# Designed miniproteins, single chains, continued (4): the designs that were tried, part 79

Each design is a single chain, and the fold is of that chain. pLDDT is the mean over its residues in the fold that is shown.

## One batch from the design tools (miniprotein)

Design m14733
Fold by ESMFold2-Fast:
Structure m14733 (fold): chain A 99 residues (1-99)
Amino acid sequence: SAQREAIRRALLTLSVAQLALAVHYSLTGDEEAREALERLGEQENAIAAALAAGDIAAAKAALRRAIEVLREAAERIPELRAQLERAIRRLEELLAEVE
């Protein structure tokens, strides 16, 4: 379905954001990046589990929580702000495609 496809694309967008945070953490040791990675990983797992179960409402709720984590990370990690804000915009567009 279009909803499931939008959620799969959201998971890919989250993976790209996680890679950016992981690279930043590897290079700088920034604990804000590590905390964001752990919190995003929890939401990514929740979205994937909800999608596997066909629970679109649970997937949307976890996606909204992931967007909140990215907003906090964008404020706390200025070096990644522009990249994370682009990911947030894409995730909000994909969330709007899910009824």
Scores: mean pLDDT 89

Design m14734
Fold by ESMFold2-Fast:
Structure m14734 (fold): chain A 117 residues (1-117)
Amino acid sequence: DEEKRIEEARERLRRALEELGWEDRFEELLEAIERKSKRDGVPLHTLLELTAIFLRAVARAKKAGSKNPGFQFDSMDEIIELIETLSPQLIAFMLLQGGSKFLTPEEQAFLQSILDS
């Protein structure tokens, strides 16, 4: 059920924002993702899950005190700009190259599936 997948992905996105203390910007991020989905013809659940994985990786990197310049994001505005400007494949590539140590094996498999598309 695609509608159920979208609902579950929205909830995962909300929780990822809570880990960063950025939950007040959930609606703004959701609007940016929905706009990109419509503009670029990308499935909404895919962009929601990709963005949730991105935010969880950022949260884990911050918690670990990472100073890796290849994976340093200090604001929600940077995340929104990347989501709006980059293809899902480029975002997946960036996460796998710079953020792989902050990803679970399941998240890495999801990102690889996008990159191979």
Scores: mean pLDDT 83

Design m14735
Fold by ESMFold2-Fast:
Structure m14735 (fold): chain A 75 residues (1-75)
Amino acid sequence: SGAVLAALFGLQEILKTASEEEKPILEEAMKRVAAAKDLAEVRAALQESAERARGQGLENTAADLEALSRMRYAP
């Protein structure tokens, strides 16, 4: 779907400047988004990944993932 592709593109852009500590959570987020069936699953995957990033003290990664989850995706 367009939402999956848009979210994957956003994640790939974040990954370009990510630190080694940030990469594993972004790669896991990409796997979850790629498996999503609809927009709700895309948003859930991004939100869950943001919560895990915050739990690890990765505040910038968490903020970026939350921003992606709030984007207006076309159906």
Scores: mean pLDDT 83

Design m14736
Fold by ESMFold2-Fast:
Structure m14736 (fold): chain A 73 residues (1-73)
Amino acid sequence: MEELKKRRELATLGYVLDRVLNGELTLDQAAEILGVSKEAVEELVRIAKEIYEQKGYLTDEDVEKLMEKLKEL
């Protein structure tokens, strides 16, 4: 049960970050979807951009690290 929830949370985070990076979602909308502050989303987007510039995509492992960072914010 928790494994499925974690997979959905990771998929949601990756989807939201990708849409923010593409200009399809605002930081406010992303914060509402993820249930976090706008500042937390801004920080995650900054980190995600760095990964995208290096690889061109986010792996499940990258999204997991971003989820851990989100819990600290």
Scores: mean pLDDT 77

Design m14737
Fold by ESMFold2-Fast:
Structure m14737 (fold): chain A 116 residues (1-116)
Amino acid sequence: SPAMEVAKAFEKGLLDAGVDPETAIHYALMLATALKGKELPEWAVEAAYDLGILVGESKDVEGATRYAFELLRALIEGDVEKAEKYLKLIESMVDLSNPRVKAAIERLKEKIESLK
């Protein structure tokens, strides 16, 4: 299902950022549940992966997960203002000098800009 594809991309991002497999699967299943029955754009897979990186690199994986879910929802709904708000909240939780974090933020900013 589209929800499972997006959730798997989020899981891969968490794993690539060094989150343990049990925790990564737990949050990925939570995302799959939140997205169940929703129509999802093809680019949601890429956005979910980048959010997985940012959550995994954050100082608070649980708190960053909440912001990541709200950001993904805002992106899917075309809510630019909410997307910018939640991205700024995530930016406050990560090391902005980390090249992987910087690249994920740049791709998410490009996606927000494309919705204007």
Scores: mean pLDDT 89

Design m14738
Fold by ESMFold2-Fast:
Structure m14738 (fold): chain A 73 residues (1-73)
Amino acid sequence: DRETVEKLVLELLKQLEETKKKYEIVEKVRKMIENGESFKKIYDFLEKEDPEAAAVLIDALEKLGIDISKLLK
């Protein structure tokens, strides 16, 4: 059915656009790190643009034994 295929293609295009946005966020975060910006500023940016990724980052850092409160100061 052509209509079903068109809807599937549009959903895939939406997912590709979201993937591109995530790539742009990663590149901007990389530049912020290279520029020596504070972790708090980087985290605030990530929380604003992708709150789910920000939460995953905090969980990963805590699991590595990194003191998040010192990084967010």
Scores: mean pLDDT 75

Design m14739
Fold by ESMFold2-Fast:
Structure m14739 (fold): chain A 68 residues (1-68)
Amino acid sequence: MFVSLEEVREALLAAGLSEETADKAVAYIQEKTGGAKKVSALAAYLALLESGVVSEAQARAVRARLRA
């Protein structure tokens, strides 16, 4: 399922990340996806793992929130 970058940002904040960390994570996803407006929850999760900005546990929590 595809999610917007705003939905990813909201999921990061809901997972307990700071606004600054959430913005860095979203920026990294935008770089990795070539500025796509929507990404799959899996693509967002993999980009978060690769970013090093969040822990694996935090990335898993974000993915869980993005799944239908």
Scores: mean pLDDT 79

Design m14740
Fold by ESMFold2-Fast:
Structure m14740 (fold): chain A 75 residues (1-75)
Amino acid sequence: ARLTISGDDKAKAEAIAQTIANAVNGTVSQDPETGDFIVTSDDEAALKRAAEIYAKAIGKTLKEVADGEFVLDVS
């Protein structure tokens, strides 16, 4: 499963990506074209839950764009 974190504040987006990745034993990478951060985890349910909790905490909405593909905009 994969979560893409986008936003104008790249330092904030990176911090969010690292926090979620650590919670789900996932990995973080950065898209060189967009600068967006990508969290990858084998545990889709854990990734979705962690992302939803974080989105709610910051007043944002998690989007599911395909099976196991999530997007969070932190702008």
Scores: mean pLDDT 84

Design m14741
Fold by ESMFold2-Fast:
Structure m14741 (fold): chain A 80 residues (1-80)
Amino acid sequence: MRDRVLELAERILTERLKEKGLGEYIEEAVKIIRDAIRSAKDPVEAATLAYNRLVEQGKPELANLAVRSIFEATLEVLKS
């Protein structure tokens, strides 16, 4: 289950970043959400960890996209 959320969140975030012209941040943002999802107990904790890391780096727009990608991926996996 976690691996499925991880792969899907990475794909969603990558596509959102490309759409917004933020492709240069894909590698960094993907690493942050992967680390968050792997260390967290649940999606809320994962989203919180990713958000805090990106806000600490001065990137609140990336933080918002990361949170949305984690929740969207979680909902899609739960539907399956």
Scores: mean pLDDT 84

Design m14742
Fold by ESMFold2-Fast:
Structure m14742 (fold): chain A 113 residues (1-113)
Amino acid sequence: MVEELSEAERRFIALHLVYEGKVETALEAFPDLAEEIEELSKKPLSVQRGAIGLAEADLFFEYLGLFMKKGFEFAERRVEHAVEVAERLGSPGAAERLREIFEAAKGFYEALL
């Protein structure tokens, strides 16, 4: 069974696709986010980077929460699925950044123990 992306994962990947100039790919993959994708695509790259930064913060706290509620193996499977989706959509940058956010959340969680 294919595991569904979270809202934070979908939004993060969509915003990265817009930033990389792949607006049509983002609209096709995430029609539920069409309004945000279209509006962001009209903004300067500096504004697009800011939106990505906010999405990264949301995603960090989501992965941190998954460690606390579901454990490491569940969270790792979730991020690897999001990475595969990002790579399939042609955003290696989003895929790499997803892994970095996951490792940062993991390190933070381990430091709390």
Scores: mean pLDDT 85

Design m14743
Fold by ESMFold2-Fast:
Structure m14743 (fold): chain A 94 residues (1-94)
Amino acid sequence: NEIKELLLENAKKAGLPEEEIQRYLDFIERVEERNLTKTLELLGRLLRRQQEILDNPEMPQAQRQAMAAELQPLRDQVNREEAEQLREIEKEIE
């Protein structure tokens, strides 16, 4: 939930469309439900850093807009850790 709040604040400051915000919220909920600790830690650290940058009123507009694109690498990390967690579950069932 702290990670969701950070994402919402950062997304609003960066001007992300509501549809993109919703996709990331859905990912965070899935990550939380599956307890993907590594991804949650990485997300929290990056979103906190982005928040500090976006809170700087002297930052160029182009830099703030670029922050929206930085969420793509995190999405890839979430997908990787989610796949790893699913493999662990499959091994326990087999």
Scores: mean pLDDT 64

Design m14744
Fold by ESMFold2-Fast:
Structure m14744 (fold): chain A 71 residues (1-71)
Amino acid sequence: SHMEERQKLLEEVKEKLRTARELAIAQKNESVLRTVDELERMLNKLEKEKGDIEQIKALLKQVELILSMLG
């Protein structure tokens, strides 16, 4: 269902953001860490408000791009 797809996407974004934060801290990459902070704020807004699947997918894509830069 749409609700199950949404929850699965939100969980994936959360897990990938956690990984990105840990990698940014380990690499002492303050610029990427600031970007992760911004993406975490966007995720919190999508969780609190009516964030649709397309908005969550767009956020997921941004997190995946950051992860690709971190290795």
Scores: mean pLDDT 86

Design m14745
Fold by ESMFold2-Fast:
Structure m14745 (fold): chain A 116 residues (1-116)
Amino acid sequence: MPSLDEIAARLEAAFAGVTPEEAVSTLREVNEWVLEQLAAARSREEMLELLAVYGTEVLRLMDRLGFPEAVRDEIAAVFDAALRAIETASKEEALAIAREALERVLGLVEEAVAAR
């Protein structure tokens, strides 16, 4: 797994210049990459740190794109719930929790884009 600083830089670059119309396709691609990094994590602590960084970058993207506060709050709640669940999970369970959380976040963004 790359360092957290390298991951944060990669995420910032991936989200740079993304339009609202590109948000769903970009998040789908970046979610797959993040899940690969989570699977390669050496510990549950590395998974928690990576998912927390990713949640922060996704919320910054949503704010930059002008998504409603209610949508951003729901996305934040999904990441917060996943992080709490992972703290007591096995590494295998943590990967499943992260996958479900990222699928739910993608669905929330798809619904928000469709409502425009």
Scores: mean pLDDT 86

Design m14746
Fold by ESMFold2-Fast:
Structure m14746 (fold): chain A 68 residues (1-68)
Amino acid sequence: MSELEKELEKLRKEGASEEQIKLFEELHRLDREGTLAAIQGRDEELAALQARSAELRKQLAEMGIKVE
């Protein structure tokens, strides 16, 4: 089972909605894409992905979900 699947299972057990789960999955996708952009030296793409991740983290935090 992946690290993402374990985090999603934890969120479901904590009573997270499907909307919150989808936002968390999108955040993980952006973080993975950001890691690849960083490794490849694509600084402009990395900055855009980081900005989108920050917005999703803010939305999740406003819904009571803490993401570090």
Scores: mean pLDDT 76

Design m14747
Fold by ESMFold2-Fast:
Structure m14747 (fold): chain A 65 residues (1-65)
Amino acid sequence: SDEDIIEEIVKKTGLSRETAAKALLIYLRNKDKSEEEIVKLIVEETGLSEKTARKALKVIKEKTS
C-alpha cells in the first residue's frame, strides 16, 4: 500500500512522513518521466538534496516493483 511505501521511505531516509508522502506522490504522477526528471521534481518541490531525493526514489522503486 502507499502507507507501507511511505513508512519504508521514512525508515530508510529519516524524512518526515509528509515529505516522504510528497516524494511518493511526485513519483506516481510522473512515473513516465526519466529518473533524473523525477529526482529534479522532488528536489524542486521538497527542498531535499539531490542525493536524498535519489535515495527516496530508489526506496519507492524497490517497493513498487
Scores: mean pLDDT 85

Design m14748
Fold by ESMFold2-Fast:
Structure m14748 (fold): chain A 66 residues (1-66)
Amino acid sequence: SLADFVPTDEDLALLRKILDALEAPVDGKQGPAVRLAVQLFAKERGLAPDGVLSEAMRAAILALRD
């Protein structure tokens, strides 16, 4: 269930690192990490579980970076 997913400090640190990668061109090496960040954030926020990166999701992830 998405409702019981609680990210660790390590997960949040990974998300912030991958947010930096989201602002850069994807060169294949970043692709899996970006996908993982989106999946982790979607589970945390109760958004689409296999989510395409929506405008709302991207905005929420960028807010988490700050």
Scores: mean pLDDT 52

Design m14749
Fold by ESMFold2-Fast:
Structure m14749 (fold): chain A 100 residues (1-100)
Amino acid sequence: MSEAEYLEEAKSALLSLSKTLKLSESQVQEAETILSKMPFDPSLSPLAHALKAIVKVKGLTPELLSLAKSLGLTDDEINEVIETDIDSGVEVLKSAVYKV
């Protein structure tokens, strides 16, 4: 799959997931911005890549995890999504502690 094709599928998945999860317009725009800045990773499906962007915006919820499993994400892709939530939480905590 080409990088351009992958990104188009990831954007399509993001919009579909955003409707299912009832994200606000501002959350969708933030997720699209994050998605465009995320490094291309061909080991992840476009759906997993879109889900990682959503997790960076709203955090990982039980509903989001259940949706990922129902959509057929692999255990490896689900672990990547969980790690993304943990990394985002650590980044927020560092920003709160390291206020210059």
Scores: mean pLDDT 72

Design m14750
Fold by ESMFold2-Fast:
Structure m14750 (fold): chain A 81 residues (1-81)
Amino acid sequence: SRKEKIEEMKKKLLEEAKPLAEEARERARREGRVEELERLVAEVREEFRENSSVELSEEDMEVLAEAAALALREEEERRAA
């Protein structure tokens, strides 16, 4: 069913996002940029709430937002270089 396929996709996305979210947090702590990460996570979470057709818990959304924040930071660094 559609619900079962959505749940399977959510599980796979979360499994892939968890290590990236952890890396984002560790990098932010190492670089002293925790406040910047928290701001980006809040912005990305808001985007997910407005544009996602998938039902996500607050915890799941935070993990995905942290992973996305890492990607956004990497893109910003590339543009600044």
Scores: mean pLDDT 72

Design m14751
Fold by ESMFold2-Fast:
Structure m14751 (fold): chain A 70 residues (1-70)
Amino acid sequence: MPVVELEVPEGSSVSEAIEKALKELGIEEIKNLSTGVVTPPDNPNASSLVLSVVEGKDGRKARIRVYVLK
């Protein structure tokens, strides 16, 4: 299962970052999406970490980690 790690500045759309990562992985249609938020994250420059596990309709799975920077 691929793991993608991204950083976005405060005020940026986390959902747009996730959509971009999914498109780069070739996952255009989502069957299942589970999302959790970790505060404080392990990155001291971030205010939160958004963890997403995605399953595509073709059965492909990916983990996406998005750090929201301070």
Scores: mean pLDDT 77

Design m14752
Fold by ESMFold2-Fast:
Formats: structure tokens, sequence, C-alpha cells
Structure m14752 (fold): chain A 98 residues (1-98)
């Protein structure tokens, strides 16, 4: 089937960026949940299916995760979870199934 690109973004203050601990991307699929974990701007753990398919960009206070190359008929949503010493922020991007 067609491949999907899903993107989710969270805006952080300068103080929240300095306190950044982890960025977690969770992809909910028809077959279960997949995760990728970033620490210090680097991928440190990922579900096998997400290896080579996730990217993290931090620019101008915006934390963006992109997931690409997954089957669009299986991807339901992307959840971006940003963990800082000041708290947790979350963004959800729902994907329409085709």
Amino acid sequence: GPLVTATASVELSEEELKALKLVIATVDTTDGSLQAVFKDGKLVAASEELKGKTSLKIEGGTVTVTVSGLDASKVLKLTLTVVTEKGIKEAVQEVAQV
C-alpha cells in the first residue's frame, strides 16, 4: 500500500530545552504500538520496524519528530512525548487510513 509520513511537533521554552531529558515517538498501528526514544538528540532505542524510519529535529524551540516509510493502511497515530525536568509535553498527529 502507500507509505505514510507522519510529523508531530512540540514547542519548548529555552528553559525547557535546557531541561530536556527524553523525546519519545509512539506510533500506534493496527498491529500494536511501536516506539523510538531519543536522548541528547540521538536515537537510543527503537522498535525494529522503526529503525531507519524516524528523525528528530530541534530548531527555534520546536521539537519535531518525523516517521516515514510505514504502511499508511496500518498507521493510526503518532504521539510525540517530550520529557523535561520541568514536566511532560505531548502532541498527537492522527493519520487517516486509506
Scores: mean pLDDT 84

Design m14753
Fold by ESMFold2-Fast:
Structure m14753 (fold): chain A 71 residues (1-71)
Amino acid sequence: ARDAALTEALRSADPLARGKALAEIAALGAAGVPLLEVAATVPGVRPALESFLNHPDPAVVEAARRALARA
């Protein structure tokens, strides 16, 4: 439910909803990894994904790197 809600928020046309979803995903750490990969397809999300390269969890950093490479 939470992961589905975050994925839908990332696909929202509302930039506030997208930003809030990205912050929640960052707080999830490794559990947010699959959601970060989905975020690469969302317009305007690229700068936020770049900020995740500084995340303390290496799984989150690797997911953000893969998402950016595929976008």
Scores: mean pLDDT 71

Design m14754
Fold by ESMFold2-Fast:
Structure m14754 (fold): chain A 79 residues (1-79)
Amino acid sequence: MLEEAAKKFIEKSKDETDINLVKRIYELAKESGDEETLKEVADLLEQAYKEKNPSKRANLLTAAALIAVGALIDKELGQ
């Protein structure tokens, strides 16, 4: 689900900054290996993909990034 959500966003977005951010979010979420994180990030990316307001879309992408980073930190501290 996450891979499909990220691909759809990348294919439809014309903003290079948004594309680069989504690619980073995808990599961080995958590296975390946490199923809850993968699902939550996928849901947020799908919401961002459907969002036409740039500020609301940025907020959704920021939320996805924070969740992905948090899960990766938790994984690193747990090892």
Scores: mean pLDDT 82

Design m14755
Fold by ESMFold2-Fast:
Structure m14755 (fold): chain A 80 residues (1-80)
Amino acid sequence: SELDKAIAELEKVLKEVREKLAELEKQDPAKAQQAISQAQQVLITAGTQFLAALAAGDVDRAIEVIKETIKQLEAIIKQA
């Protein structure tokens, strides 16, 4: 399904984010802590919105939340 594809892409991006943040922590621990904090806030907000969309039966909205989350996570690691 489109939702399953979006979830798979999010899982791939989360792996890339973890790897980049781990590498950043070796070079600049303070900058890594800031990026980790930003990523955590994005994921908390996304989780709340995603669950609300699913509870409403709005699969299209759930997919949009995932796509926006991916963009925000990619922006965080690009700035880091």
Scores: mean pLDDT 89

Design m14756
Fold by ESMFold2-Fast:
Structure m14756 (fold): chain A 72 residues (1-72)
Amino acid sequence: SEKEELIKKGDELEKEANVAAQRGDYDRAAQLYEEASKFYEKAGDKNRAEHYKQKAQLFREAGEERRALDAA
């Protein structure tokens, strides 16, 4: 179904985001978690959409903190 295809795309993006996060690429991880969140939202999975939206924000903040430390 269309819903199952959207969830599958979200799951693929989540896996890519996890790999980026493990590599310390926080900005890339944030972008991929945000994209995953949008696919879960389109699929009607509000709980996973909200979860990955929050996770994207945390990784954006981690990236900003790392850049601030690198500038000091």
Scores: mean pLDDT 88

Design m14757
Fold by ESMFold2-Fast:
Structure m14757 (fold): chain A 69 residues (1-69)
Amino acid sequence: MAEELVERAKELAAKGTKEDLILAESDLSMAAMELIILERLGDEEARRRLEELLPLIEEITAKENALLA
């Protein structure tokens, strides 16, 4: 599930429209929360996957800030 949310978020971020970026942020937030729960349950791979999300989160946030009127 988290992997599917991340993949969709990447596609939405690539489109770069305001609505797509808002949806991408929502998808990444849900994926990040799922991965945080898994990390707390002892999933070592969840931590690595969380680190992989940071550049994408930064990219989406930067694009959203650029579109903020």
Scores: mean pLDDT 78

Design m14758
Fold by ESMFold2-Fast:
Structure m14758 (fold): chain A 60 residues (1-60)
Amino acid sequence: SLEEKRRRAERALEVADKAFENFKKQIDYIITDPEEQKKALENYEKVREKIRASLEKELA
C-alpha cells in the first residue's frame, strides 16, 4: 500500500539522517584533513538526497 511505502521511506530517511548526524559529530576523529572532511560531508549529503529522491518516486 502507499501507506506502507511512505512508512518505509520515512524510516529509511530517519536512519540516514541519524547516521549523518553521528558522522558529523565524530568526523574530527575519523577524518583529520579539513578538505577530506568537506568532501566526505558533501558526498554523504549527495547520497542522502539520492535516497530521498528515489523514495519520493516510490511515493508518487
Scores: mean pLDDT 76

Design m14759
Fold by ESMFold2-Fast:
Structure m14759 (fold): chain A 71 residues (1-71)
Amino acid sequence: SSLDTETKKLKDQYDREKRKYEGSKKAAEGMKDDKDITDTNTEAGERHKKRYDELKSKYDSTSSLSSSISS
């Protein structure tokens, strides 16, 4: 179904944003002695975290709706 397809797409998208967030966080932690690099990666991480949270919320909502409709 289209809902199942959309759920899979959302999972792929949030998995990608999660990896970007985790990558930015690790880069900031690895370069904590450099303020510019730490600040830049922290900002990038916050943007990816926000997108990840939004995509995960959509995934959870779509997955829940799919379960309800499959009755």
Scores: mean pLDDT 74

Design m14760
Fold by ESMFold2-Fast:
Structure m14760 (fold): chain A 84 residues (1-84)
Amino acid sequence: MSPIQQGAQQAVEDGKKLIDLMKEEGAPQSIIDQMESLVNQLQQLIDNNAPISQLMQVSNQLIDLVKQFAKDYPEKMKKIAEKI
């Protein structure tokens, strides 16, 4: 497995853990649904040996969503960070 595929798999695992923590802290369902969709899409791309460009695109979308969540809900993100 390439380092990029290993990184994508780690992002899926980290994303699943983050979704669980977001649910515990009462994050909006719309954000949880978007996170779950992107994590599932990334896993599907890994399982199908998709091109690195597609793995990077979905990974970047996931990172951007997490950054936006941290900006919009800094208090929830702080509590999540304390549990990591």
Scores: mean pLDDT 83

Design m14761
Fold by ESMFold2-Fast:
Structure m14761 (fold): chain A 59 residues (1-59)
Amino acid sequence: MVRELLEQYARARSAGDEESAQRLIDQAIEVTREWLRERGLEDLIPLAVAAVREEAAAL
């Protein structure tokens, strides 16, 4: 789920498509937020969002 979005983000970055890259990272963050909310882990949302952003920055 999030991995697929980050893979697409890496491809968009390689293609120079900054707008698509931004949309893909935003989608990965939203998917992460919903996944945690469904499991009652809302307290972890800020930490998980930061982790997704760090992973994207490392690509």
Scores: mean pLDDT 79

Design m14762
Fold by ESMFold2-Fast:
Structure m14762 (fold): chain A 87 residues (1-87)
Amino acid sequence: MRPAVLLAAIRTKPGAGERVGERARETLESTPGVTEVDVEVEGDVVYVRALFEDREAAERGREKLEELAKEDPDVTDLFTRVVDAPP
């Protein structure tokens, strides 16, 4: 199967970016089919780029981030996108 990339931007309440970023990293690193996770925190926005073995695995990662955003009261907005990995 073709590898897929999960891209996300998580907007947090002031001061919560680092904590939410660490939680996102832990969540994605524990997802079956993940091969690489990169998380960058810029102020109150968490940027996520995760490489998965296929689109199904990337969609599982996306679902886990959606669950995290729903559970965490410090998450104010979530943008996610799954794309095919470059050849």
Scores: mean pLDDT 85

Design m14763
Fold by ESMFold2-Fast:
Structure m14763 (fold): chain A 75 residues (1-75)
Amino acid sequence: MSLREQAERAFEEGLRAYEEGDYERALEHFDKAGTLAVILGDEELLSRVLRETARVYEAMGDLEKAARLLAEAEK
């Protein structure tokens, strides 16, 4: 499996965990997807990961962390 396929799979698993309300698992999968996006130089995927990670923190009540991640995604 390529690094890109691993990144896309991790991103999809993060989305699924979020939909199931498993925020800890969602963060774990998004962290993996973000790390792989950085290695790949995929700025679009990294921005998507940061936005979805921010949504998880919003759901957990960490609005300051969510705002910081959204600001990073817009760069």
Scores: mean pLDDT 87

Design m14764
Fold by ESMFold2-Fast:
Structure m14764 (fold): chain A 90 residues (1-90)
Amino acid sequence: MDALIVRVPGVDPGGASLFIKKAKEKLPNAEVIPVNHETFVVTGDFKDLDKAAKILENITLRSPDAKVEVLEKLKNVSKDEAIEKAKELS
């Protein structure tokens, strides 16, 4: 599968829940896996990984300081490999 490693610095639990909801709405076949308090793995089979990353980065959360950042784009990885990469990045 493909994976996007995403960080939302300063996100609270409500903002994290909103991010997960919006990410699933915009990428319906994606699985969103929280790795820590601000880091998420978004997995799926994406035809255009750059487009998927841009979609996630354009998500607006209630906190104006909470920006969605795509840290890395991974192709042909396992879920476990994506989670380990996310742990290394933040």
Scores: mean pLDDT 80

Design m14765
Fold by ESMFold2-Fast:
Structure m14765 (fold): chain A 68 residues (1-68)
Amino acid sequence: MAELNRLMAEFMRRLDAAERAGASAEERAAIVEEFRDEVVALYRKQGASQEEIERLRASFERYIAELR
């Protein structure tokens, strides 16, 4: 899916830039939270089920917690 690939590429670029700049855990977590929200919005727009959205959110929550 081209849209998801675009969001992923932008996310990876932002996260890499933040790491190179010595960004805090909070700043990196904020980048992941923005990416999560964009991916969730994309999935909703494409007709994903509530169960799929919930599973996706749970995965991101675990990843964000590991950054802090």
Scores: mean pLDDT 80

Design m14766
Fold by ESMFold2-Fast:
Structure m14766 (fold): chain A 103 residues (1-103)
Amino acid sequence: AAAATAREHAARLAELAAARQPIAGVDLDVRRGADGTPLSVAVTVTPGPALPPAASAALLAGLAEAYGYLARAAETGDPALVDRAQEAFGAGVAAAQALLDAA
């Protein structure tokens, strides 16, 4: 279920990006069990006024890398790839925020 949900959300975001749908933000949430095992992954896209082009590009680049790791995690069952997905997305968010803070 978690792998299928992650793929569906990532595919939906790719569809929104292809349609040039205005986005105000993206969030990636990972829920873990007591042993640290990922239980669920959720990608939330907030529609709204478009981010500046540079910030949007940085966010989407981080999400694309995260999607790659999530797809591999879904195929291999390797929970470490979910951690790599969060790191990649976090880097994209940090890059987008730095661009917004500089403006």
Scores: mean pLDDT 69

Design m14767
Fold by ESMFold2-Fast:
Structure m14767 (fold): chain A 81 residues (1-81)
Amino acid sequence: PLSKEELEAEIALALALMAISIARHMEDVEEARDFLVKVIKKLLPSLTPEQAEEVLEETRRALRELGASEEEIEEALEEIR
């Protein structure tokens, strides 16, 4: 059985990964970036360090696939942190 904190972390992880999946299907990279920064920034404090690293890496991958520059990606990740 999960503790309350572990359950909250798992829920936050699931929501973060769903948000990243939704963003991958957005046509506008700027809208996707703004959406991901807003959602992931809110969820990040509930994640374990390992989950946070996974979410940040998946966010980087999604933005890169959508056509964001490496500079834009690093700015977005800094804004999330």
Scores: mean pLDDT 85

